Designed miniproteins, single chains. Designs and how they scored, part 89

Each design is a single chain, and the fold is of that chain. pLDDT is the mean over its residues in the fold that is shown.

## One batch from the design tools (miniprotein)

Design m3081
Fold by ESMFold2-Fast:
Structure m3081 (fold): chain A 80 residues (1-80)
Amino acid sequence: MEEERRRRERGVRALDEEIKTAEKSIQNFEDKAKKYRELAEKNPELREELQAMADHYEQNIKLAEGVKKEAERRREELRA
């Protein structure tokens, strides 16, 4: 019983770290996407290229959100 509980506690901590890492990645990508969109508005000649960079970071946000959701799902299973 105690060993099984300790395994679950370690699993929860590992998932908490995964969630935190994904949250940091999402914030970083959000900041970059915003920055490139602002630059696109200020630079009409480079608008297409800068928008493509912003879109690339938005795709990375979706991927990181997927990682976070999966980690949150596993965390809920371990706590249930």
Scores: mean pLDDT 83

Design m3082
Fold by ESMFold2-Fast:
Structure m3082 (fold): chain A 81 residues (1-81)
Amino acid sequence: DPLEEMVKELLEEFPLPTVTEEHAREVVDTRIAIAKETAQEHIDKLPPEFQELANIILNGDYQQQVEALKKMSERGRELNS
C-alpha cells in the first residue's frame, strides 16, 4: 500500500514521539493537495517525465496519487544529488 509506505517513511524521517501516524497521514494528504494545485497551474511547464506524474496526481485514484507523489520526491532527490 503506497500510502502506508509513505506514512512509514515519514515516521522514520521524524523519529520523535511527537509525530503520530495520524499526523503523518495528514502531511501526505496536504502534499497531494499542493501537488494537484501545482499540476493544474504549471503542468505545461514541467519536463515530460514530471508531466506524466502530474497527470496521475490530477486524474488518478488516491493510491496512484500517493505513488506518483513518492516518485516525484525520489526524482527531486536524484536531481539535487
Scores: mean pLDDT 70

Design m3083
Fold by ESMFold2-Fast:
Structure m3083 (fold): chain A 99 residues (1-99)
Amino acid sequence: SMKEEAEKNLEEAKEALLKAAQTLLKHSEDVPAAIGATLRVIGLIIDAELSKSLKEKAELLKRAVEYLEEFMREHLRDKEAEENIRKAKEAIEKALELA
């Protein structure tokens, strides 16, 4: 169903966000702020998981994407993290189209 496809896309977004956060931790020695960024993203993913509405889940994951895009712009460049942030964004947009 469209709802099941939307939920699958949000799970793909969560996986991509977690991979982006894990990639940022590799920079933590040079950019200690990456630890804080990772914790914030994990917190938003947990809030999304605890949410009862697909729209609220998507909004929380979108907030995590926006936070990481801003963090990357100010603090560091990493192709793998940037690619995973983009994948998360695309998956969220697809989920919202299906809902």
Scores: mean pLDDT 86

Design m3084
Fold by ESMFold2-Fast:
Structure m3084 (fold): chain A 60 residues (1-60)
Amino acid sequence: KLEEEIKKLAPGEEEATKRLAEVVQSTNSGEGMKEMADELRSLPNVPEKQIKLYELLAKV
């Protein structure tokens, strides 16, 4: 489920990213992750994978 998407977006940081997703879910911080993704889209030179990672975390 989440592991395959995390592996695609953050290879080598899969466990740390999965733990972050679990924290976001347990604290209902999805809105904060969505705001971070939106802010990153307004900044120049941010990799699309980074933005998609925060969008994925917002769905948890």
Scores: mean pLDDT 70

Design m3085
Fold by ESMFold2-Fast:
Structure m3085 (fold): chain A 60 residues (1-60)
Amino acid sequence: SQIEQLQLQRQIFQIAADSSDFIAERARDKNPQLADRNAQDSRQLQEQVQQLQAQIQQLQ
């Protein structure tokens, strides 16, 4: 179903967001440029997760 596909896509984007956030935290002190880029990527991915969640809610 469309809901199942959106739920799977949301999970994939959440994993990507969590991964980028992990890199950002780990790189903070030794590589601030890498940390900043990954923090930005994580925020953008979290926005996509929220958009997918809103779409799922509209279909229910």
Scores: mean pLDDT 88

Design m3086
Fold by ESMFold2-Fast:
Structure m3086 (fold): chain A 84 residues (1-84)
Amino acid sequence: MIEELERRLEELEKKGLPEKKIKLLRELIEEARQAQEALAEARARYAASQTREALLALIAAELMDSTLPSILERLIEEEEKELE
């Protein structure tokens, strides 16, 4: 999925999307990658130690990983529509 978002961003760059917007979207894609790593760590921690703290951290990581890519898709779709 993140690879798909990067490919779509490259297509937007070819269509003339301003560099400031390209940079912002690239930074958000990087945040999405970090969210995936944080989720993997949170899952491992909860598996090793089923504490309330570990569970809350897992819930937060799951929410970020599920939400951030969806927001990114919407932002990229919005830019794609503007460059019709």
Scores: mean pLDDT 81

Design m3087
Fold by ESMFold2-Fast:
Structure m3087 (fold): chain A 94 residues (1-94)
Amino acid sequence: AAPVLAPVESSEPKPVEVTARFTVKDPGRTILATARVDGKVLEIRVLTNTKETVEVTFTVNLTEAGDHTVQVELTYADGPVYAVSEPVTVTSRA
């Protein structure tokens, strides 16, 4: 299934945690979870020995005030992209 991101609000530019939760179709396969902020790659996390339900938390450093878009993309380590989350808006107020 596509990853689901928990909504996040921040009143100041600061690190925020964004949690992606998803169901793995093939447990035990290696999956790459790529977090993007405003379309730019923030982090790629390698997930091994996955269970049917997986949660991954990314720390997003918001240095600018305003609305930022966070997305998580799931790719098999040696294969195609298989799921992309709906974008989630994270608001930072300076």
Scores: mean pLDDT 70

Design m3088
Fold by ESMFold2-Fast:
Structure m3088 (fold): chain A 83 residues (1-83)
Amino acid sequence: LVKIEAKPSDSAEEVADRVLEATEKNGLTQLVIEHPDKAKAEAIGKLTVERAEEAGHLASYKVLGNKVLVYVEDLAKSKAAQA
């Protein structure tokens, strides 16, 4: 599991690219987004999930107070997810 933390100053596209690269290299990535604006944090999480799904990965996000957690899994590397 690789953990990536996004800051409010980070581009949503750059965050998504980093998550996809880490997922393809390591199989499973967790993204943590902390933003004072919950809607903006959720938008970054949603974009990351959409781009991961377009790449053929399994992805989901969860909203926890002022944080958004995104999980991305490379199904080709995680054979357990196919059971």
Scores: mean pLDDT 75

Design m3089
Fold by ESMFold2-Fast:
Structure m3089 (fold): chain A 92 residues (1-92)
Amino acid sequence: MLFAGVTAETAERAELAGRAVEEELGAEVLTEVGSGTAEDAAELLRRELGLAEEEIGTAEGGEVVKGGELAKRASEAASKVDPLAGVAVAVR
């Protein structure tokens, strides 16, 4: 996803989201994602991280800073469960 007018705070938020998934929420979220549906994956990411699906997808664009890499990992984990849902991967 391409960022337009992304602030440093927005990029840092994306980095935090990815870390939260991998460090604090990663094990639980990935377990649920692996056993749940795409809807469950999207709901878990939104609920646990407090991020909207679009927000995670936008952060993935990560052209400003590497913060998007962490958000991308969260989106990739969800997409592996159900690519049709595309949890925050494809923001239209």
Scores: mean pLDDT 44

Design m3090
Fold by ESMFold2-Fast:
Structure m3090 (fold): chain A 69 residues (1-69)
Amino acid sequence: SMEVLEIPEGLSSEEVAELVREVLEKRGEPTVARVAYHELSKAPTGREAAEAARPALELVGVRLRVVPG
């Protein structure tokens, strides 16, 4: 089964980027985590950062879900 990362609505792009980085690092992908943080932290909103994170998380077997805050 795929693990699910739940991200509350209302987070900033930097907060979303940090959560995604932590998950990728725990999955053994520190280089991907570093690149993802750099790209996602530049997103205009946390929601856009979350959507942009989906492909990277999927590669490590994690599904991202945005939940009410």
Scores: mean pLDDT 84

Design m3091
Fold by ESMFold2-Fast:
Structure m3091 (fold): chain A 99 residues (1-99)
Amino acid sequence: SMAEAIERRLATMQPQIDLESEIMAFSRVLREQDPNITDKEISELARELMRALVTGDEEAVQALYDRFSPEQRARFREEKAKLREQMTKLLAEHYEHLG
């Protein structure tokens, strides 16, 4: 069915959506946390997170998240969930229009 075809396409893209939403959420929380942080520093930290996530380096991921207070980690989780949902909805709508 069309619904099954869309679900299958979404499933293949889910790892990319999960990765992108995590990196975007991390970058946004860094900007909120420190008004003096530069775009270069955010980009360098975002690249380090991407590398750690892609390679399964759990220790490096944890070290990057340890930069956040408990409150900032809560905001990060909320922003990541929001971005993941938004990206998934946009992709689902795109596939519905393609057939």
Scores: mean pLDDT 84

Design m3092
Fold by ESMFold2-Fast:
Structure m3092 (fold): chain A 97 residues (1-97)
Amino acid sequence: MRPEFEGEADFLLRGEPVFRLRRRTAPDGSVTLELLVDGEVVARARGDEEEVDRFISTLRELLLREAEKLGLSPETRERILEGLDGLRDSLLRALRR
């Protein structure tokens, strides 16, 4: 059975893969988001704002650790954090449906 919607995207910092974001939509229209590091699910968000906030917090910590390892500038780190705020808003909109 082919899923109605399934998507995976790798997040790269300077060509280095940091994590994979996986999105699944159930037949009832509910959306599940999973964060994967080295093939392991480290965070999951379904349906509620508290799960989204925990998901974003986990993602932020992973991105900041990898940014530090890669020697990214404070300006680049600020852009990453701004991107996470935009992602949170997008996830909340997706989960409201």
Scores: mean pLDDT 66

Design m3093
Fold by ESMFold2-Fast:
Structure m3093 (fold): chain A 85 residues (1-85)
Amino acid sequence: DEEIERLREIMEELLEFALELRKEAEEKLKTKPKEEQERFLEIRKKGLEEMAKALGIDPEGLSEEEILRAIAEALLKKRIEELKK
């Protein structure tokens, strides 16, 4: 289905953009002390884990990129289910 294919493309583009923004944030964070960098990254990861849990995903043992991918896939599945109605 063209509509579903397009949604996958959009989600993939958004995921890539989100990952790029995270890399930019990490680069800006390099000006901060190591302890502040670690706290920021932990808070960021916890935020992703909470979003994953809200979508029924177990984030335990996943990398940040894997959590983002799982969130994107879960949102895509919900959208596809809506379109099938």
Scores: mean pLDDT 77

Design m3094
Fold by ESMFold2-Fast:
Structure m3094 (fold): chain A 89 residues (1-89)
Amino acid sequence: PKEVVLAEKSFNVNETATLTVEVYHPGLIDVYGRVWAEINGKWHQIEPPLPAKVKSFSNDPSRPNVYEVVITARGIADKNFAVLVARLE
């Protein structure tokens, strides 16, 4: 499966970062967040990946196969970085 970065954001300690995008894809497999934190001068990937909240517009016939996807992350280190990722077929 191909991973595609949809959005990215740098954020500070105790800041709540929210990344929201609309995705058009008839075969959206998965969406999730990846987060990194700078600890003792080195970047560490935070596990597990963040689950994304997904909303479809199934009640709007003008927006077929459109999904709104959101991740929310809180800064645990002085410097933090998040990406919103889609996994496609």
Scores: mean pLDDT 77

Design m3095
Fold by ESMFold2-Fast:
Structure m3095 (fold): chain A 73 residues (1-73)
Amino acid sequence: SDLEKQKEAVEKAKEYFKDEPEKFIELAKEQIEKLKEFLKDESADEEERELAKELLEFLEKKLEEVEKEIEEK
């Protein structure tokens, strides 16, 4: 599914930026902001809004994980 592909892309980005976690944090925050803006549009398709909600939750969890990893360094 498109959602699973997006989640896989996020996981790959986290791994790719393993040595530069601040870059992942920056990109994740930008994507979270865009998803929140998209979700304010009530004219958007319900299926796309549901995908955006799940992707937002996933990104917020991954952002929290990376921020905790930085604090432990």
Scores: mean pLDDT 79

Design m3096
Fold by ESMFold2-Fast:
Structure m3096 (fold): chain A 85 residues (1-85)
Amino acid sequence: SSVRRGLEETLREIVENGATPELVERAVELAKQLSPEDVAEAVRRVAREHPEKLEVLLSVMESISKVVPEQGKAGAEAVREELAE
């Protein structure tokens, strides 16, 4: 979906250029519109492209969890799965 792609692009921007409040807020707003499974898939794609930025992705997932706990948890679990590979 366009929303899932939007989350993927926002997360990619965060890992490449740094987490700003504006980018984190955008990620939260996009995550509100997605299922936990769609959030996990977007996060998994970015985590695979940037395995050196997993800690940054976990931090963003924690921010998402404060607003939409199920989406944030699913995203964080996807990051942890990439650490196991």
Scores: mean pLDDT 86

Design m3097
Fold by ESMFold2-Fast:
Structure m3097 (fold): chain A 89 residues (1-89)
Amino acid sequence: GPKVLGILLSRRGDTYVAELALKDAETGETLAEETLEAPTAQALVDRVVAWARRQQPDRAVILADSASRETAEAIAAALRAEGIPVELH
């Protein structure tokens, strides 16, 4: 079925973190999982985009804590530029 990329964003001290899960939207099966860490928001954006390019999701959903809102908006913009629809929570 359609592939959905779930992205959970958080901060661990000064580290930017993205927990990624690629799921089949019809079955709920997890097709791939990865945790990405980066020293800067931009490095995390770049790593998430590179991962999404390899996995080719049909859409993405981003969940972010309050400290990660700006990073979430940057990731959403970058994924939309790749043609991936994004829902941001």
Scores: mean pLDDT 90

Design m3098
Fold by ESMFold2-Fast:
Structure m3098 (fold): chain A 62 residues (1-62)
Amino acid sequence: EEAERIAEVVEQTLLDKAGDALSPEEAREYARRATEAFLAGNYDEAKRIVQEALERAKERAA
C-alpha cells in the first residue's frame, strides 16, 4: 500500500536520474531499502541510501 507506493516512486526517480548507469534491479533494491528506513522514521538514513544509489550510478558513468 503506502510503502509499496513510495518504493515505486523512489525506484522510478532513481531510474530517471541514473538512466542506464543503474539497472532496474539495483534501483528496486535501493528503493526498498530507502523506503524501509523512511517508514522506520529514519529519514537521514533514507536520504543516504538514495544518495548512495545515485553516486554508484555516477561511478559507472565515469
Scores: mean pLDDT 77

Design m3099
Fold by ESMFold2-Fast:
Structure m3099 (fold): chain A 67 residues (1-67)
Amino acid sequence: GIEEAVKELLEKLEELEREYVRRLLAGADPQALEADFRREKARLIEEVAKKYGLDPEELERRVEERL
């Protein structure tokens, strides 16, 4: 259901954010890194939405409500 999709997406986004911080501290270009992570966030939202048969925009909205 949607709650399971929200949980899975939150876990994946948390892992992505930890990777972002690690790369930033290692001297990655902030602009390029942020662009890459925006693309990866969009990919994860679409992947999880497709897996659970949900609208990507609805899933993103529900995740934002939990943050």
Scores: mean pLDDT 83

Design m3100
Fold by ESMFold2-Fast:
Structure m3100 (fold): chain A 78 residues (1-78)
Amino acid sequence: SKEEALKEIAKIAEAGKAAAEAEGDTRSVQLLTELLEAVKKGAPLEEIKKLAEETRRQARSPAARIAADEIIRLLEEA
């Protein structure tokens, strides 16, 4: 379901954010924080996807890039 997908997306984003923080990837931390806030506020899936795509493109942290890729996949399957 959409609700289950969004819960999984939030977990992936939290893990990616923590890894980005540990690796000093400040931009990915900012983008994943914005993504988590969008999920909490029930933003359109297209807006959440845009934040994930921006994270994927800008990520210095491999873990943040992997998290963004997984989030994009889940959004495309939703």
Scores: mean pLDDT 87

Design m3101
Fold by ESMFold2-Fast:
Structure m3101 (fold): chain A 67 residues (1-67)
Amino acid sequence: TDQALQQLNDQVGKESEGARSLEEIKQAVQTASDKVMSTLTPEQQQAVQQKKDEFLSQLDELIEQDR
């Protein structure tokens, strides 16, 4: 589980390289999770899905505050 979350974090870092906005970071999180999910066990997929949803919720809140 921790290893899968670390892979997600590393992949988000790679996908968000050069990101200039919260919207681009949100896209990076989505892309990173999609790439990581295909290589994981069901238990790891559940943990990654929860972490992805947390990231996206936090980013959505920040985007709303910038309106």
Scores: mean pLDDT 77

Design m3102
Fold by ESMFold2-Fast:
Structure m3102 (fold): chain A 56 residues (1-56)
Amino acid sequence: SEMRRLMAEVAPEGAELAKKKMAELEKNNPPLPVAVQIGLVMRALAEPYDEAARRA
């Protein structure tokens, strides 16, 4: 849950997108080890942020 709070503080729009991607990950690959889930979420979030940074 700490990750959720951090995402909301960094980028509100990113938090909404992260929610959708997390739901898709749970749908396709439940259950996953916590460490793997964390890695996948961080990687998924990095891509949208990288695109936003390129645009800015």
Scores: mean pLDDT 61

Design m3103
Fold by ESMFold2-Fast:
Structure m3103 (fold): chain A 94 residues (1-94)
Amino acid sequence: KEEINKVWAESIKREGELYSKSLEEAGLTEESKKVKELGEKAAKAAEEGDWKEAKKLEKQFNDLVNKNSDKIPSEVSSRGVAERLRAVAFEIES
């Protein structure tokens, strides 16, 4: 159970860093800060086993990324999707 929490947490944190960098480069400094914070908070909640909070923060993270999808290069979005799919697959198949 702890291993699944850690893998999911690492994935969403990495995704947050990835999107934060792209949003900052697009001039969206506040959105960059927010996506990184949401990723870090979701990761912490998952590490603590608070999956209800982790999934709530994940939704807010996804909503913010989707709202700004036109400011994120397609290759970065593809990497983010790959990280999310790995996290979900690990959660389901563990």
Scores: mean pLDDT 77

Design m3104
Fold by ESMFold2-Fast:
Structure m3104 (fold): chain A 100 residues (1-100)
Amino acid sequence: EKYKKIHEKLNEILKLLREGKITPEEAEKKLKEILQEYLGVSEEEAEEIIEKLKTSEEEREEAKKEIIEKLKKAGVSEKKAEDIAKQFVALVDQIEEQKK
């Protein structure tokens, strides 16, 4: 259930962003809210994770691992946690593309 809720929320944010119904800034705020609600991270930690996903391949891989480990602690299987981490990457890439 937790996996399904996160997956559906991330897909909805991506759809709204692609349709121009929300701004890149609104999408980024929604991603930070999901990190706080489902991974139990602070606002500051959520901001750091999102920033790492934007920065470099090395920092992106570190942020993905952090997302996966926190989701596993929350009861999500490794495969499903990997799928969610990939959704975060795809969303951050879409946000950055729309800022250009």
Scores: mean pLDDT 85

Design m3105
Fold by ESMFold2-Fast:
Structure m3105 (fold): chain A 67 residues (1-67)
Amino acid sequence: APAVAVGTFKSNKTLEQVREAAEKAREETGALSVAVHVDGDWVSIGVVAETEEQARRAVELIKELVE
């Protein structure tokens, strides 16, 4: 079954910038999908991947790019 990882953190990045980071992370990790939600300065990321390791790496990469 696919693995899911989630992360929530503060960022001054726009939704478009967070989506760009999410696409880069998805390509680098091979994750299946990434969902992004921005509410003010808060960014929430949901990642679905074949493995838990891929999902976690994607969340970590997005956080590095946008926090």
Scores: mean pLDDT 82

Design m3106
Fold by ESMFold2-Fast:
Structure m3106 (fold): chain A 99 residues (1-99)
Amino acid sequence: SDAVRKALIEALKKLEKEVKEVVSKEAAEILTKGIKEAIKAASDKSLSAREALRQALLKVQEGVDEASKVATDEERKKILKAVTEQLESLRPILERLLL
């Protein structure tokens, strides 16, 4: 399941880059902190691939919730779009591990 962890980490790195380009510095710093915690969870070999995925998704959600408190309506739309696009890229992995 190293392939699952690699795909998840690459999606999280792409999300971090996209967010930094589309939202304010303050919102980006909050969300990138959450994304870095998600990458840490994804990289944690003491967790199963399924648990690493669950923890990573929770950390992204925590970061989105906190960033949304300082984000404008337009920035919130951009955050949701970026997160949704990366989750859609992981759909075949999500369906196999979570279902």
Scores: mean pLDDT 84

Design m3107
Fold by ESMFold2-Fast:
Structure m3107 (fold): chain A 83 residues (1-83)
Amino acid sequence: SAEREELLRKIGAALPAIELLRKLYKEGKLDTLPQEELDKLMNVVLEGGQALNQLQQQFGPLTSEDLPLLEEGAEEARRKEEE
């Protein structure tokens, strides 16, 4: 399902966004982000959480088959962040 794949990609993309926000917070650099960039990261995190809930309600609990797709989404987001 295209909808299921979209949800998995949103969940995956949330992982590096959470890691970045946590890193910036620990380094005391969170306030160095422009408001628009902070809003984008927060929206990715919130959408990822909502996507996880929606996926579990529509398709059931995550399976081991979902893990590679989730990791691919996270890796893709990390690669784009390094550009």
Scores: mean pLDDT 78

Design m3108
Fold by ESMFold2-Fast:
Structure m3108 (fold): chain A 86 residues (1-86)
Amino acid sequence: SLGSKLLAQSILDPLKESQKKVEEQKAKENPNLEAIKYYSEAAKLYSEVIDIANNGHQLDLSTLQQIPKLVEEAKKKLEEGKKAEE
């Protein structure tokens, strides 16, 4: 479905990218600690979105309003991590 593709592209794929980038940095002889911090924060925020989405017994309006804000914050953290590697 369209929603499943949006979920994968907007949440699951960036979560996996953030987690992979943390592990790639940790494997380096000289890890970029700032990049690790931002990638870890991005992964945490994307994981929180998944937890909210999976906690399906009562999605109130305030919980639904948190999802776009968390996704936008997570996206910014992932981009800050990439910038820290430059």
Scores: mean pLDDT 80

Design m3109
Fold by ESMFold2-Fast:
Structure m3109 (fold): chain A 65 residues (1-65)
Amino acid sequence: SMIEQIEAQIRRAAAEAGIPLAPQTVRDLAIGMYDLKQTTDEAIEAIIRTIRTGKPAGLEAARAL
């Protein structure tokens, strides 16, 4: 499913950024991103950067589109 593809992208981005995400967190993020139609690699990377740095960039991206 598309959600499973988004989960794989989130896991990859988190691993590349060195961020340990619980499987449930990955699932919840994938569902939220799917519902908001934020499924691009750029949107996923923005969410991961926001989690890592505490900066609102990923949340602003999710609100804008």
Scores: mean pLDDT 67

Design m3110
Fold by ESMFold2-Fast:
Structure m3110 (fold): chain A 65 residues (1-65)
Amino acid sequence: MTAQQLATRGYILFEEGKDLETALEDFERGLALARADESMPAERRERLIAFMEEQIARIRELLAA
């Protein structure tokens, strides 16, 4: 899967509230792929990274509650 596909699936899982651990894993994998993908335009990569980091922080906060 691409970083974008992982971000999309993670977001859907997070919205459904059923598989927060899987959503977190999808965002963490997507983040790693986006950071390593030099073929992605820098502006798009930075926005995708920022989005995934924000979602990871939210899920971690929910799992800590």
Scores: mean pLDDT 82

Design m3111
Fold by ESMFold2-Fast:
Structure m3111 (fold): chain A 74 residues (1-74)
Amino acid sequence: MEEEEKRKRILEQVKLLIDQGRLESALNVAEMLLLEGHKETAKEIADLVIQEAEKRGDTSLVERARKIKEEAEK
């Protein structure tokens, strides 16, 4: 299957997780993608989680997402 199609499906599911308030689950997806070498998608997910976690005042999720983003930018 095309890589772009896989990426779109993953991002769609992650956005649903974020909308449902499942930010930890969204970060777990980003971590798995980072380990698989999908750095750009992992970074995009981490950015989405940072935005939502900051709105909630969840500093621990913000720090975890920032760590994923930094690893994805290497």
Scores: mean pLDDT 81

Design m3112
Fold by ESMFold2-Fast:
Structure m3112 (fold): chain A 89 residues (1-89)
Amino acid sequence: SAGLPGGNPMKLEDLREKIERVISGELELSRAELLKMASTEIAEKDTDRERVAELLRLAGLSEEAVQAALAGDYGAVARAIGEALAALA
């Protein structure tokens, strides 16, 4: 169904809970799911740099992408995520 573009279908609070479970090893997700979670997290106003960095590390992105996340360079992070997701499409 063609819906209006607006927000993600997943709630941000649910996303954060899932991110914490993934980082703790309680929940294991595919590389694509990890990258999508990181992409959603960086769109949030109170983004946690450490959470983003750990998601990128778990997704197997470069150390440069992880360091960009820790530095708060979400432009570089978004590009790295986009490139990785495009390679999976």
Scores: mean pLDDT 75

Design m3113
Fold by ESMFold2-Fast:
Structure m3113 (fold): chain A 67 residues (1-67)
Amino acid sequence: SLEQEANRLSVFIGATDTFILLLSYISQNVVPDQQAQFNAMIGKLTELRRQLQQQLEQIKAQIEKAK
């Protein structure tokens, strides 16, 4: 069902959030020349998270239109 798809996507978003937090935590102890690379990786994951959230909102909109 759409509800099951939304739940699975929510879990995946949560996993992505956890990974971003882990990388952010690790990056606090990285030397300055490596910090830019870590920030770039975090930025890409944040953009992925944003795209996943938009997909979840689209599914929620479909659920709201259903009956």
Scores: mean pLDDT 81

Design m3114
Fold by ESMFold2-Fast:
Structure m3114 (fold): chain A 78 residues (1-78)
Amino acid sequence: SMEDQLLRQADAIIARARALQEKYPDNDVIQANAEDAIRMAERSREYLARGDVTMALLFLAFAGSSVYTAEQIAKRLE
């Protein structure tokens, strides 16, 4: 279902963010952006649970942007 696909996307963002937290535990900027991504992805899951697909999509987009920012910062450190 569409809801299942969105849940998998949220879970994927959370996994990406947690991997960055594990790899860069002492980088405050990466930690902050990864934590924001997890928070926004969890909010997306909450909206999906309530049947609010529009808000779920919006928070999923913000979660994706935050994890992408953390990944770009990490890439510049390599």
Scores: mean pLDDT 91

Design m3115
Fold by ESMFold2-Fast:
Structure m3115 (fold): chain A 87 residues (1-87)
Amino acid sequence: ALREAVRLAEEAAELARRAEANPAEREALEAQVQALAEEVERLLVEMGLSEEAARLAAQGLVERAYRRGRLSVEEAAEIVRAAEEAV
């Protein structure tokens, strides 16, 4: 289940990078990034996280993928645990 969240987070990160590089498409790309982040949140809630923890985890997953260009399942699991502990 976590692998799907990782894939969506990586896709969101790629679109976010494209939005920064292309001002003409920025609004449309940012809307797609937001939609993907919301899908990650829904997946995490389905996995048993609270809405608050899922939102923090989804944000952390997308930001980490954005910063490094990739996201491992192991790293994603640590981000999810940190979000659960934060709430």
Scores: mean pLDDT 84

Design m3116
Fold by ESMFold2-Fast:
Structure m3116 (fold): chain A 67 residues (1-67)
Amino acid sequence: DELFRAFDRDGDGYIDLPELRAYLASQGRAWSDDELVDLIAAVDADGDGRLDRAEFERLLATPAFAP
């Protein structure tokens, strides 16, 4: 819950690429836009580049996300 809210800075129930990038940068991990787009595309059912909570949980289960 806290992790999702750390990503969802707008409080709209979705996580955008800028929010995801900002959080990962704060964790000392530098991801390119291309890397983040590929990662999001793997879990984003709508293809709109935004993650709801269920898609975010799928993202956390992706090996590439959890270094």
Scores: mean pLDDT 66

